Designed miniproteins, single chains, continued (4). Designs and how they scored, part 5

Each design is a single chain, and the fold is of that chain. pLDDT is the mean over its residues in the fold that is shown.

## One batch from the design tools (miniprotein)

Design m12140
Fold by ESMFold2-Fast:
Structure m12140 (fold): chain A 91 residues (1-91)
Amino acid sequence: MKIEVDPNLTVREALDEDVLKEIQEKTDLEIKRVEIGSVPKSVLAAEIEVDADTPVKEVLERAYKLSDKLPVLVRVFENGELVGEFVVRKK
């Protein structure tokens, strides 16, 4: 497992598409931002709920362990409100 991302980079920062591209280049993961509620549960291995200030490295390590052929949905919360979703899968 190769997750070579800045340990201070937060999930909030990773909601930027340019940041997600850099994470994909530095990891064995494919990562896509999605519209909230657009991904059906039937195509997911798991769902993870995280705070926006959580280090992205920790979230990606959890998603990697749960992901197989199906992706993991990461739901990002800030002050108890859902602010974004992204999908993580193994390359």
Scores: mean pLDDT 77

Design m12141
Fold by ESMFold2-Fast:
Structure m12141 (fold): chain A 80 residues (1-80)
Amino acid sequence: VTPEQRANAEAILEQVEALKEALREGRISLEDFRRATDVILAALRAALARETDPAKRALLEEVIRRIEEIRREAEEEWEK
């Protein structure tokens, strides 16, 4: 895994955390949050399906797992 790939993974996670805070503050709707996170997850899952390098696959799996966790936490906090 390159430093650039690690930095990109961190940036994606920071973006998802920012979306969670925006949802909590009422700056975006739950539907906007779900759409944004669905797009990010779909792109990452597509990348994982085509990746053959074990280290890159492990990084992608970790990022997907973390985003799914953040999404679950956000939905639990926003529960209606």
Scores: mean pLDDT 82

Design m12142
Fold by ESMFold2-Fast:
Structure m12142 (fold): chain A 62 residues (1-62)
Amino acid sequence: SLSREEIIEKAKELFEKSTDPAELFRAAVVLKDTPYWEEYQKRLRDFKEKNKEEIEKAIKEM
């Protein structure tokens, strides 16, 4: 059987490297009850903010 720490590490790697939405969701579910969940939520917010600014810039240039 895998230890809790091993499962968390695998979920972190999957979340960071995967482009499959199903795999990302599965990893997020594993991480939801750990301190790593807050780090991933911050990363997702940061990614959204950066993408929103680029989208807004593109719209302004139209």
Scores: mean pLDDT 67

Design m12143
Fold by ESMFold2-Fast:
Structure m12143 (fold): chain A 72 residues (1-72)
Amino acid sequence: SLEEEIERLKRSNELAREIADRLLQATVPPLLEWARESGRFSPEVLADLERAHADVERWQKEREKLREEISK
């Protein structure tokens, strides 16, 4: 059935998105820690990187809130 195929594709797409989100959460923090420890980056660059990471986490939380609101 077309509906069954659509549901399977939707579940597959949701799983892929979840894996991508988990991968970003697993890699970005250790990369930031490495950057801090390396001493190769200026304090301004490190601050910009940490701000960018915080913005991404804020956007992810905001999107989760919107998704929850839409689902209710």
Scores: mean pLDDT 73

Design m12144
Fold by ESMFold2-Fast:
Structure m12144 (fold): chain A 88 residues (1-88)
Amino acid sequence: SEAKKKIKEILEELLKKIEEKSGVKPTEEEREEIKKKIEEEIEELLSLSQEELDELLAQLDEELASTTNADVLEQGNAAKEILEIVKE
């Protein structure tokens, strides 16, 4: 429960930054779709083993090392933080 709350907070913060950068607020329907997708992804991540989480972290680190795109770096760093929370 605590991990799920922390993950939701990170994702909500990321969505706020995206909204501020775009200057466009998502519609209620778009918000509900994003929320549903996020909840499904969180449940999937929480079901993973420590070994699977370590593999995902290693894969993500390799991807982040090869990118120069600021948005990809921001999203990837948020994903890494989420994976580290799930491991606890």
Scores: mean pLDDT 73

Design m12145
Fold by ESMFold2-Fast:
Structure m12145 (fold): chain A 92 residues (1-92)
Amino acid sequence: SEAERERVIREVTEYARELVKKYPKVSEEELLEGLEDFVRVLLSLGATVEQIKELVETYAKALEESGGDRNAANRAVIEKAKELGLDVSFLG
């Protein structure tokens, strides 16, 4: 349902806001950009909330380690998604 999708979006958004405390070189704005659309696509692919959170953290970690390289961060997410059985090739 839309209410369930909205709940997951709120939960992942809160997770992303807390995640900037763990990856202080990443801005909250950078993590929240496109996040709702990303969550909606992953839910349509059958991803769990835990898998979505893992992909968001993968993005944040790769973004910090690359010094803000969004292409490197997207590549890391694609690789992690493959391990989880999710096709997110639209990011690359």
Scores: mean pLDDT 85

Design m12146
Fold by ESMFold2-Fast:
Order: C-alpha cells, then structure tokens, then sequence
Structure m12146 (fold): chain A 78 residues (1-78)
C-alpha cells in the first residue's frame, strides 16, 4: 500500500479544482501541505504527520480533516 500516493493524488485533485475556480492561493496551500505530508511519509514520520493533522482537524481545519480521512482510507486497504 502506498499512503504517500493516495495523499499526493488527493492534494493534486484539490489543487486542480482550486485552479479551475481561480483560487490560486488555495491551490498553493494544498500543494504545500500535500508536499510536506508526502515528505514526512517518505521519511518514516507517517504517525507524527497523522497526529499533527488530527490535531488540526479537531481545531476545524477542513483540509487537515480531509487528509486524515485519506490516510485512514489508505491504511485500511493495507
């Protein structure tokens, strides 16, 4: 299973939709957060990244909540 691939795909789709709507700032933030998360996963820090995203999601960050769900879905598929 490739958690990093699922996260990358999710963030690329989000950035694409934001660009189609003319929200270039939102697209940049999605790409930045996605890139940072993929980097953490590659460095074996998946649990640390997941915990940080859960904390942000609990504070009302919708992007973090979406990423938490993406990670959980990828992990469940082993």
Amino acid sequence: MMVGEEVKKHMEEGARKNRELGDFKGAEEDERLGKKLVEAIKNGKLQEAYDELKKLAAQGDLTADSLVKTIEKAVKKS
Scores: mean pLDDT 71

Design m12147
Fold by ESMFold2-Fast:
Structure m12147 (fold): chain A 97 residues (1-97)
Amino acid sequence: MEELLEEFRRLLHQLGLSLPTGVRAEDLPSLSPEEMLKLLEEFRKKLKESWEKSKAKYEAATEKAAAVKEAEEFYERAINNPEEALKEIVELLKSEL
């Protein structure tokens, strides 16, 4: 039983889930079937939300990393050849209009 509760806690940590306020892992065997079902439904909902949130956060982080790299490369080009950098900006503006 204690091993099962420890495995449960480890899974919660790995999945980024938490027990509801006031519920301890050791209380799980004492929960009513209705309380257990409600807990299962909450976990299913949180797991789905966590996946959607992680995907959105990953996409945002990836875009930020790409923008930083692009900015660094542009800055280096601007230092070496300001005229070419300005021409690149002008071409970009023309392509977006």
Scores: mean pLDDT 59

Design m12148
Fold by ESMFold2-Fast:
Structure m12148 (fold): chain A 69 residues (1-69)
Amino acid sequence: SDSIIKTVAEKFNLPVDVVSYVLETSKQTSDLKLISKQVKEKFGIELKPGKILDIQVEDGILLIKEALS
């Protein structure tokens, strides 16, 4: 949900648009290096593959918490 994306963005001190793009692209590919490259090309922001993974994990945790509510 939009509220989860905003929470993830606040946690990592990133723009909502960047986090939204990471999570949407993550639905199409599991290649963290490719996602990192596409973020840099689109937004000019360098996110290491490990940071992409951190964003995906946090989104997953928050989705599970929402589903259990």
Scores: mean pLDDT 86

Design m12149
Fold by ESMFold2-Fast:
Structure m12149 (fold): chain A 70 residues (1-70)
Amino acid sequence: LPSPEEVEKLFKEYDTDGDGKLSFEEAREILRKLFPDLSETQLRVAMAELEKRAVDGKFTLEQLKEVLAK
């Protein structure tokens, strides 16, 4: 299970605009880095959960942490 600090570090690395929000593509890359052994099905389920929480096609660090904390 990745620590909140690891998630936060990767989020900041991909949040190049510093707006505190990520695109779905950036989230997918973070999930692959945090969970390299994730199956396609598991990744799809995690992305679907993020889509439910997204506003304007983007999501915050808190929303990502919620999905990862299950």
Scores: mean pLDDT 74

Design m12150
Fold by ESMFold2-Fast:
Structure m12150 (fold): chain A 64 residues (1-64)
Amino acid sequence: MYEEKKKEAENLSVDELKELIKKAKSMTEITALLQVAISKAKSPKERAELALTAYEAMKEKGLL
């Protein structure tokens, strides 16, 4: 499950991963997408935006 989500995410752009994080419904899915997106991010600002997006998604869905 976790590894499967990571492999799917590795073929996507950072922008596509950010949109998927917003739409994800489980903490496992959000975490997997975030890890791949951060590994692809080229700047500290981009990584911060991804982390914030994941945190907001988790809060909005009651996962935190």
Scores: mean pLDDT 76

Design m12151
Fold by ESMFold2-Fast:
Structure m12151 (fold): chain A 57 residues (1-57)
Amino acid sequence: SMDTINRTNQIMDDINTYSQQNTPSQVGNWINNTLSDTDIQNMRQVGAQQIAQQQAQ
C-alpha cells in the first residue's frame, strides 16, 4: 500500500542519515531496536522495485 511505501521510504532515509554519523554496530543496534521484521522485508521489496524501474527506463 502507499502507506507502507511511505513508511519504508522514511525508514530508509532515517537509516541513511544515521549511518552517516554512526558506526555499523550502532546502526545495527538502532535497526534491531526500531524496526520489525515486516519493516525490513518491505525495505527489500521497495529497493528491488526501484532497481527494476531504473532498468526499465
Scores: mean pLDDT 71

Design m12152
Fold by ESMFold2-Fast:
Structure m12152 (fold): chain A 89 residues (1-89)
Amino acid sequence: SMSQVYNQAQQTAQQAQDSGMSPSIVSQLQGAAGQLQQQYDNGVVDSSDGNGTISNLQSSRQQALDEGYTDIATQLDNVADQVQSILDS
């Protein structure tokens, strides 16, 4: 469900902050989690908004990999896959 997806995104953002990732990347992750929560509150995931969120998550994933946070990158990949699964439903 979308509520599980945004909760996972929020947890990933918190782990990124706790792990010492750059504040700009943490802010980007918090923004993506907020976008997912807004979509949940509205009861609809627009394909345009969902694809934008996936793009932001993929960008953050690459930045996490570049900084050596492979576990965070894996979690971001999983969140992006879950958003894509909801869009395909």
Scores: mean pLDDT 76

Design m12153
Fold by ESMFold2-Fast:
Structure m12153 (fold): chain A 94 residues (1-94)
Amino acid sequence: SIEELYKEAGELADELLTAPREEVEALLRRFREVGLKIAELAKDPETAERIEELVEEALRLATEEGRRGAALHKVMEAMGLVQELVDKYKKELE
């Protein structure tokens, strides 16, 4: 199910590129939930904390006028960490 969670995280990140303002908070909160589940499966609480911090920053930036690009940069940083967690999990199964 980590592959399904990773796919969901990518789909949520893509949706955040074009989503109307009223949907952004819900999408960011769902992205956080998915990212934290991946970190739990990878047994990496330090990266979980970093994902939480990046999404909290993205939520703050998304409420500010003209700061949507900055919010998306934080999501992309968190997505990079999610990818590293998935790669780590797969290596432990090999």
Scores: mean pLDDT 84

Design m12154
Fold by ESMFold2-Fast:
Structure m12154 (fold): chain A 84 residues (1-84)
Amino acid sequence: MEKLANAATLINGIRTLLENPEILEKEYGEKAEEVLELLREKLEELEKKYPEAAKLAEKLEPIELTEEGLEKGKEEALKLVKES
């Protein structure tokens, strides 16, 4: 349960950042392109490894890939996994 919720939260956070690349530019500046490439690679890996988490992530509201965003997202993901 925890692994699925963690994977879904990470997938959701990464998707949100990829849909809003201006956030990466603001937060990481010159490293934004490097971070974007790493996030795309990580997203593909996570979706392939945890396809159920990828489906769960579609039901989650977009979150910021911050400590607070990840914590909130993890609790919402755990709630959905427990209800399923």
Scores: mean pLDDT 73

Design m12155
Fold by ESMFold2-Fast:
Structure m12155 (fold): chain A 57 residues (1-57)
Amino acid sequence: KIEELEKKLKDPSGTVQEEAIKELANIGGERAKKVLEKYAKQDDGLGFLAKKYLEEN
């Protein structure tokens, strides 16, 4: 399931990427948080969302 979400994070659609970030945050757990941490290091909108969800959890 997490691997399916990582595919969505590579989608050129911002809406699909945002949904994948949100779903990873909802799943929680160590594996999902590691994926969010990777994306949180980016200086873009996707990285901003990943940081936001990591901090609220």
Scores: mean pLDDT 76

Design m12156
Fold by ESMFold2-Fast:
Structure m12156 (fold): chain A 103 residues (1-103)
Amino acid sequence: MEKVVDLYKKLTSASNDSILNTIKFKDFPGRQGILDLLAVTALYMLSKGYPVISAYNVFFPYRDLLGYSDVEIADRIEELAKLLSLDSATKNKLAELITRLKK
C-alpha cells in the first residue's frame, strides 16, 4: 500500500526523466508485476471518484520507460477490472480511460 501511494505521488507531481530513473525494478516482480500494480492503482483511483486524467497519469511516465503500449495498458486494466465488482459510475469512467488509451 505505501509503495502504491508513493508511486502515485511521483507520477502526479512530476513528469521529468529523473523521477522515472528512481524506479527500482528489483522492488517489483518483473514487467508484468509493475503493470499490474499501476493498473490496480488506476482502478482504485476511479473507484474513489478521481478524474480520468489522474488515473491516466499513473501510466504516462512508465509507458516509455518500460515499453508498454497504450493498448497493452488498456487490455490489462480491462482484464483486472473483470475480477473486481465495480459500480456503474466507475465502469463509465473506466470506459473513458480505455478510449483515451486506445487512441
Scores: mean pLDDT 67

Design m12157
Fold by ESMFold2-Fast:
Structure m12157 (fold): chain A 55 residues (1-55)
Amino acid sequence: RTELTEALRRQAALLAESGWGSYAEIGRHLGVSPATVRRAVREARREAEELRKLQ
């Protein structure tokens, strides 16, 4: 993963959480596939679960 890929992943997760649109719309907006958007959202939720374990 590169810094650019991480920035895109965070943007995709943020747009999904804000209800900006579907994964397909977000993917088109960011120039990535809907699968990449779905993976970004899943990774963000996993990070939240890992953080929850620390608390």
Scores: mean pLDDT 73

Design m12158
Fold by ESMFold2-Fast:
Structure m12158 (fold): chain A 80 residues (1-80)
Amino acid sequence: SNAAKVASAMRMVDAALAELQTGGNRKSARNAFDNALSLADTLPKEVQQEVIDEMTAKIREVAPEFLPEFEKMLEERKKE
């Protein structure tokens, strides 16, 4: 179900944020965000946008220094 995919994506996001908070591996955190976004790509566009908005809000609250890199990741994933 879409709800199960959303829950899985947000679990990956929470793991990435925990990694950033503990001063862990930024590349590992980036890979977790990439995996969450790839899962979100399989959702309807409206649900995908809600997931992206929630990810952005959580990054802004928990690891605001990562936000510019996350925004670049979103731009890299846009279709022409």
Scores: mean pLDDT 82

Design m12159
Fold by ESMFold2-Fast:
Structure m12159 (fold): chain A 82 residues (1-82)
Amino acid sequence: DIEKLVKELIEAIKAGDEKKAVELFEKLARSGKLTVEQLEELIKAANEAGNETMLLYLRIYISESDLSEEDKKRLLELIDAA
């Protein structure tokens, strides 16, 4: 369940559990099923927590994803604003 993993990742990010956050993100990234909405939620959580490591992972994932160029630009601008 991708939605459940996203919620668990947000909790790990907010808790500062770097190891758990990275492990959960790697599982989600390998699925290739992260939606634009889920990526926005993850960016907001990482920004709120000041989690620079997670923002870097999100930037790489979004840049390499098969999302539309418009969605990529918008999401990367959210990371840059953080």
Scores: mean pLDDT 84

Design m12160
Fold by ESMFold2-Fast:
Structure m12160 (fold): chain A 71 residues (1-71)
Amino acid sequence: TSPDQVAALYAEALREQGVAQDVVDAVRDLLATQPLADAVPAAVRLLREAGVSDDTIAAINRLLAEKIAAA
């Protein structure tokens, strides 16, 4: 799976879980400008700071892992 595909799948998972578009845009920017190893932890921190619940973050991470495994 390419980094661009991972970024697209992450944005999709965020939108599916009802995350606000401005937060989705900020996560996309992180994934576009940083290595995935740095961007993913930063995105999780950003989501928590934006008030996204831990349950929703866990669901997003699970969906992303499943989408990456299927790609």
Scores: mean pLDDT 76

Design m12161
Fold by ESMFold2-Fast:
Structure m12161 (fold): chain A 90 residues (1-90)
Amino acid sequence: MARITLEDGTVVEVRFTKDSPEYKWVKELKPGDEVEVVAGTNLPPTSRASKGGVLLKPGLEEQGTVVYGDVVKRKIKSIEILDYEEKEFR
């Protein structure tokens, strides 16, 4: 998965495989690019509480685009790949 930090300090986590359209899209992202995120979306687990993005969290699109708050455009501050689907990487 990738951890994308936005200019306002919001962190968006994206899980993907190396051959997915999401991976290709994230790979083309760079600091300064605008992305759409959902304000007010957070994960309940104590180990990690991160705001989700409508387009950056494929898990939220099980039934299509899921909106739980205000959709805002924010610029990327940094991108960090923490872990990705290695089984599909090869």
Scores: mean pLDDT 54

Design m12162
Fold by ESMFold2-Fast:
Structure m12162 (fold): chain A 93 residues (1-93)
Amino acid sequence: SDELIERIRKVRRGELEITLEELKAIVPQDVYDTIEEFLKEKPSKEDLEAILGGALVSENEKVRKLAQAIFSLSDEGRIAALAYIRKKLKELE
């Protein structure tokens, strides 16, 4: 929806935090399941930061798998997924 696209633009600018419901609406189910599985394992701050940096140099296979899934998404999907990871990183600080 146009409202969802406008919210994603604000999330990209750091003006809004993404909700779990918005993430589920934007990303494919398999990518959402990969995010949920990764977060359930209680990743370290370094693992979350590696995903935000694109994880191209990470030797952690789970980090690389999730990064690859996220970076294969549409622009809106990638913004949403990365915003959710940023939110989770902030909760650890």
Scores: mean pLDDT 76

Design m12163
Fold by ESMFold2-Fast:
Structure m12163 (fold): chain A 64 residues (1-64)
Amino acid sequence: GHMLQQKLEQAIASLEPEQRQTLELVFGQGLSYAEAARVLGVSEATVQGRLVAALKKLQEQLAA
């Protein structure tokens, strides 16, 4: 519902800028880790690490 969507949007807005940007490229635009890494100028391992950190923070925010 609308309330869950608002809570998710607020949680995403609370992410570090690099975590939010990586999340948008992979899940918003459907880029692979390799494609997101090229766009961001980082390694695929960095993309994966940012996504793990972002998803953990989103899980914590949505569980509260």
Scores: mean pLDDT 80

Design m12164
Fold by ESMFold2-Fast:
Structure m12164 (fold): chain A 65 residues (1-65)
Amino acid sequence: SEHARRAAEHLREAARTGDEAALGLAAKAASELTDPEQLEAFRRAVAAWRRGDTEAAVRHAEELG
């Protein structure tokens, strides 16, 4: 899905830069997701990012796309 791809791209950018604006763009893309597995992957990526676990955040973002 294009929305899953965009959410993953913005999550990777947020992990790389620490930029809350990139996280906001990822959340906007994720709002269009309807697949429960993709929504769970997004939630896990965000939770990892908030813990400062950049490697886990990127891993879960890859589960989206």
Scores: mean pLDDT 82

Design m12165
Fold by ESMFold2-Fast:
Structure m12165 (fold): chain A 91 residues (1-91)
Amino acid sequence: SEGTEVLVEGARRAAELARKGYETGDRSLGIEAARLLEKAVEEAGKLGGPSSPELVELAKKGVEYAREGKFKEAAEEAEKLAKLVEEASKK
């Protein structure tokens, strides 16, 4: 529902920004990706389903990687988060 849509959009945007940060070397894009992933941690926790702990872990790993300047890894975790949430929402 609404929370799922917000989480998917946020995770996809974070992945895009982290990928661009990696490709361009613009660290400000990675910082913005980390901010979006911090919101994703909160939204993933609110879902309360059996996948919620895994979604929270993916979002937290994305935040850690983005803060460390590991933007490629941050993008990969954000992409995994978006895919898992999208798959869950279609059932």
Scores: mean pLDDT 81

Design m12166
Fold by ESMFold2-Fast:
Structure m12166 (fold): chain A 76 residues (1-76)
Amino acid sequence: MDEVFENGLRAVALVAKAVGMEHLTPEFIEAARAAAEGDEAALARAEELAREIERAAEERREEVLKAMAEAIEELK
């Protein structure tokens, strides 16, 4: 719930959207929030979802970099 955590969730959501995997974002956010509260099973789930998004991002790196740069600029 601190700013760093929320920005992390937004970054993953932005990457997922950029690579066409936005359907994983709600489950990732739910798992990440539960993991932040000490749920180890939720941590494992969040890690699995993040890995799936990362694999898609690896193929579509240019779209991810552009989306991240635009989001970072908006946060300033």
Scores: mean pLDDT 75

Design m12167
Fold by ESMFold2-Fast:
Structure m12167 (fold): chain A 73 residues (1-73)
Amino acid sequence: GKSLDDSQTQKELLNLAETNPEEAKKVLEKNPDLTKKIVQTYQLMQQDPRVYLPDADAKALAQLGKLGEQVLK
């Protein structure tokens, strides 16, 4: 299964959004399916407070989600 790779990639991408947002944006532009999933997760968190993340991950996801929304338009 490739689900483990997707989960690991998302973790690395969250870290990349915090350390190098320009590079994170380029990764999102090259991976539109992954970007759609990230944006959907971010939008769900904004509308459903049951989806809680620790402050560090929440901040990284907010940055990544905004970049993804810009990419998808």
Scores: mean pLDDT 69

Design m12168
Fold by ESMFold2-Fast:
Structure m12168 (fold): chain A 73 residues (1-73)
Amino acid sequence: PQPLSEAILDAVRALDVDAILSSREPLITKIKALEAIDTAKGLGRTLGFPEGLVRKLAVMFAEVETAALRKRA
């Protein structure tokens, strides 16, 4: 498994679902990026986090998920 590219991390930081779906990344990478955005947005709504913190959490979750994939390889 590969770590997330800088381009897809930028799309995650922007919360840009269309950019992620339009990328040429493997499907599993797109799924992990979309899951990270969804989780961060869910926590932001539940806990009242500002948008800047939601963006940071989305990037952190995406990085953690790709680190977990590397550990299994």
Scores: mean pLDDT 74

Design m12169
Fold by ESMFold2-Fast:
Structure m12169 (fold): chain A 72 residues (1-72)
Amino acid sequence: SSKEYIEEAKKHVKEGVDYLKKGDFEKAKEHGLKGKKAGDKAAKLAKTKEDKLEAEILAGIAGIIAGVASAI
């Protein structure tokens, strides 16, 4: 379960960055918010310290993507 949310967060982080590069800030924000939600869920469900740390890093990056997109 945690692994599925980690993969979802990774996908949204990648798509969020791609949309930022394209100048599509609305879609970048959407993917940033979805990535943060997935990362936060992964961290809560993580059974290992390694998975929890990866999930927290992904949630943080996704949050930054959403924040940058919202500042435009």
Scores: mean pLDDT 88

Design m12170
Fold by ESMFold2-Fast:
Structure m12170 (fold): chain A 95 residues (1-95)
Amino acid sequence: ELEKTILEIERAYYNGVFGERELENIRKFIKSIEENPEKVNEAVKKILGMSLEEFLKKLLKFLKGQYENAKMIGDDKMAKELEEIIKQIEDLLKK
């Protein structure tokens, strides 16, 4: 469910918790945006009271912080996965 995915991502963002589960939720969210950006934008507005663009900008800042943390602790696998997701979100923001 799209609504559940959005709420789980927001929860991870505000709690500052990030791992494989949060990474997979973000991948599902990106796929949903690629399939139907208008539907996802309306869902984000209804659930979070902000536009999809505003939410993606907040998420991007959070993920860049997680990327720096992964690099500092030597988690090269997580850093590489985060780098790919950051690029995907940046590409979505160009549309």
Scores: mean pLDDT 83

Design m12171
Fold by ESMFold2-Fast:
Structure m12171 (fold): chain A 81 residues (1-81)
Amino acid sequence: MTIDELIEEAKKLIEEMKKVAKESKNPRDQVELQFLIDRLESLIEKIEAARAAGDQERVDSLYRELKFEIEEAKKKIEEVK
């Protein structure tokens, strides 16, 4: 999977988590989903900044972190459904 594909997957998960949070109406799930949304948005921003700076080592490090956070987001979505 390319970094661009991973970023697009993360963006899709952010939108899905926003929908799930609205449907659940559970304050705990909403807070936990919002935390994951904020984490994914922050990581995407950091990756874009690192790419603009030409910092490939940082891009590679952030890629691994984003991949981990995507899996955590997927698990949380399935738990809340």
Scores: mean pLDDT 83

Design m12172
Fold by ESMFold2-Fast:
Structure m12172 (fold): chain A 107 residues (1-107)
Amino acid sequence: SLEELQYMNQLLLDFSRRLGELMQSGLSPREKLRAAVELMRETMERVPESEKETFFAFVKQIMLDFLETLYKQAPEEDKPLIEKVIEALQLEDPDEALARIEEILNS
């Protein structure tokens, strides 16, 4: 529906805006990574089940752009962790991607 399309577009705009604010914050690269992953999880939880796979393709692209920027700014010691999260985002299923990212961040 038009209302669902407007809702989905607003979720993407809010996600992108909040990631932009996070990038400009004084947090460490590791804190930014953890906050970005939590923001992505919270955003996906707001998406109807029937739309999750399609919506995840857009969320993934925004998140990958954020992580590539974070990777370039990060100290060498933090780069392997960011790279593993980028690799986990190549998974097509949002639940599998989020589960893999959680394993990486808790290791």
Scores: mean pLDDT 88

Design m12173
Fold by ESMFold2-Fast:
Structure m12173 (fold): chain A 90 residues (1-90)
Amino acid sequence: SAELEELLERIEELLNDPSLDPLLKERLKSLKNAIEASYPLLSEEEQERLIKKVKEALEAVENKSPEALKKLLEAETEIGILQIKRSVLG
């Protein structure tokens, strides 16, 4: 989707920022890889939920929020749960 493509582009822009915390860069790389591996296999409802979580996490990183790491971990957890659910049910 166009919204997913926008989010992936925003992740790449953040990864190219030399001032961004290396820990946040590591989490963003992990999140990007997880999205690329899993998103095409998700239902429409699961895709919408994941997009919302990723969007919230990227906004926190872009705004230099102290909650940025927490939001990134929440997005990673969401995709991990979806991957486990699909492995058990399919």
Scores: mean pLDDT 82

Design m12174
Fold by ESMFold2-Fast:
Formats: sequence, C-alpha cells, structure tokens
Structure m12174 (fold): chain A 93 residues (1-93)
Amino acid sequence: MEELIKEAEEAARLYVGGYNMTKAAFEVAGLDVETPEGQKAALDSGVGFAIGILKAQGREEVARLLEEAVRKNPTFDLEEAKKAFIETAKEHL
C-alpha cells in the first residue's frame, strides 16, 4: 500500500507538472486553457510529459497505469489524480 501511494504521488506530480507547463504556455500565447480545446491540450501534454519521463526511468507499467487513470477520470487536481491512479492500479492486482 505505501509503495503504491508513493508511485501514485510521483506519477500524479509529473502529470500535474505537465498540465502547469501547458497552462503557462497558453497564458504566454494569449490562449485560455479552461476551454474544451485547452483542456484536451492540457490533458494530452500532461500525460505525454509524465509517461515520457516514467518510460525513460524504466517504469513502463506506472506510465500505462497513469495514462489509463487520467483518461478514464480526467482531472488536473493532484489529490484526485493520485486517487484515480490508485483505483486503476487496484483493478490490475
């Protein structure tokens, strides 16, 4: 359980980091991330950023679980992303 919670926190932080980078880029470009197009771009960028790093670390299973979790339960809140990851991981136990 503690190991799963730690992996969820690390994966969710990478995902939210990617979202925050996209939000900052949108602000610089004069675009609104809170639009449907902005939300899709933010989710795709967050997932891409997180899974890219996780795969580079050899954590391919964690990358797959994160992508499944956030695409099933789209959220940009760190705690909700952690919860979605944990729930998705439990389905594969």
Scores: mean pLDDT 80

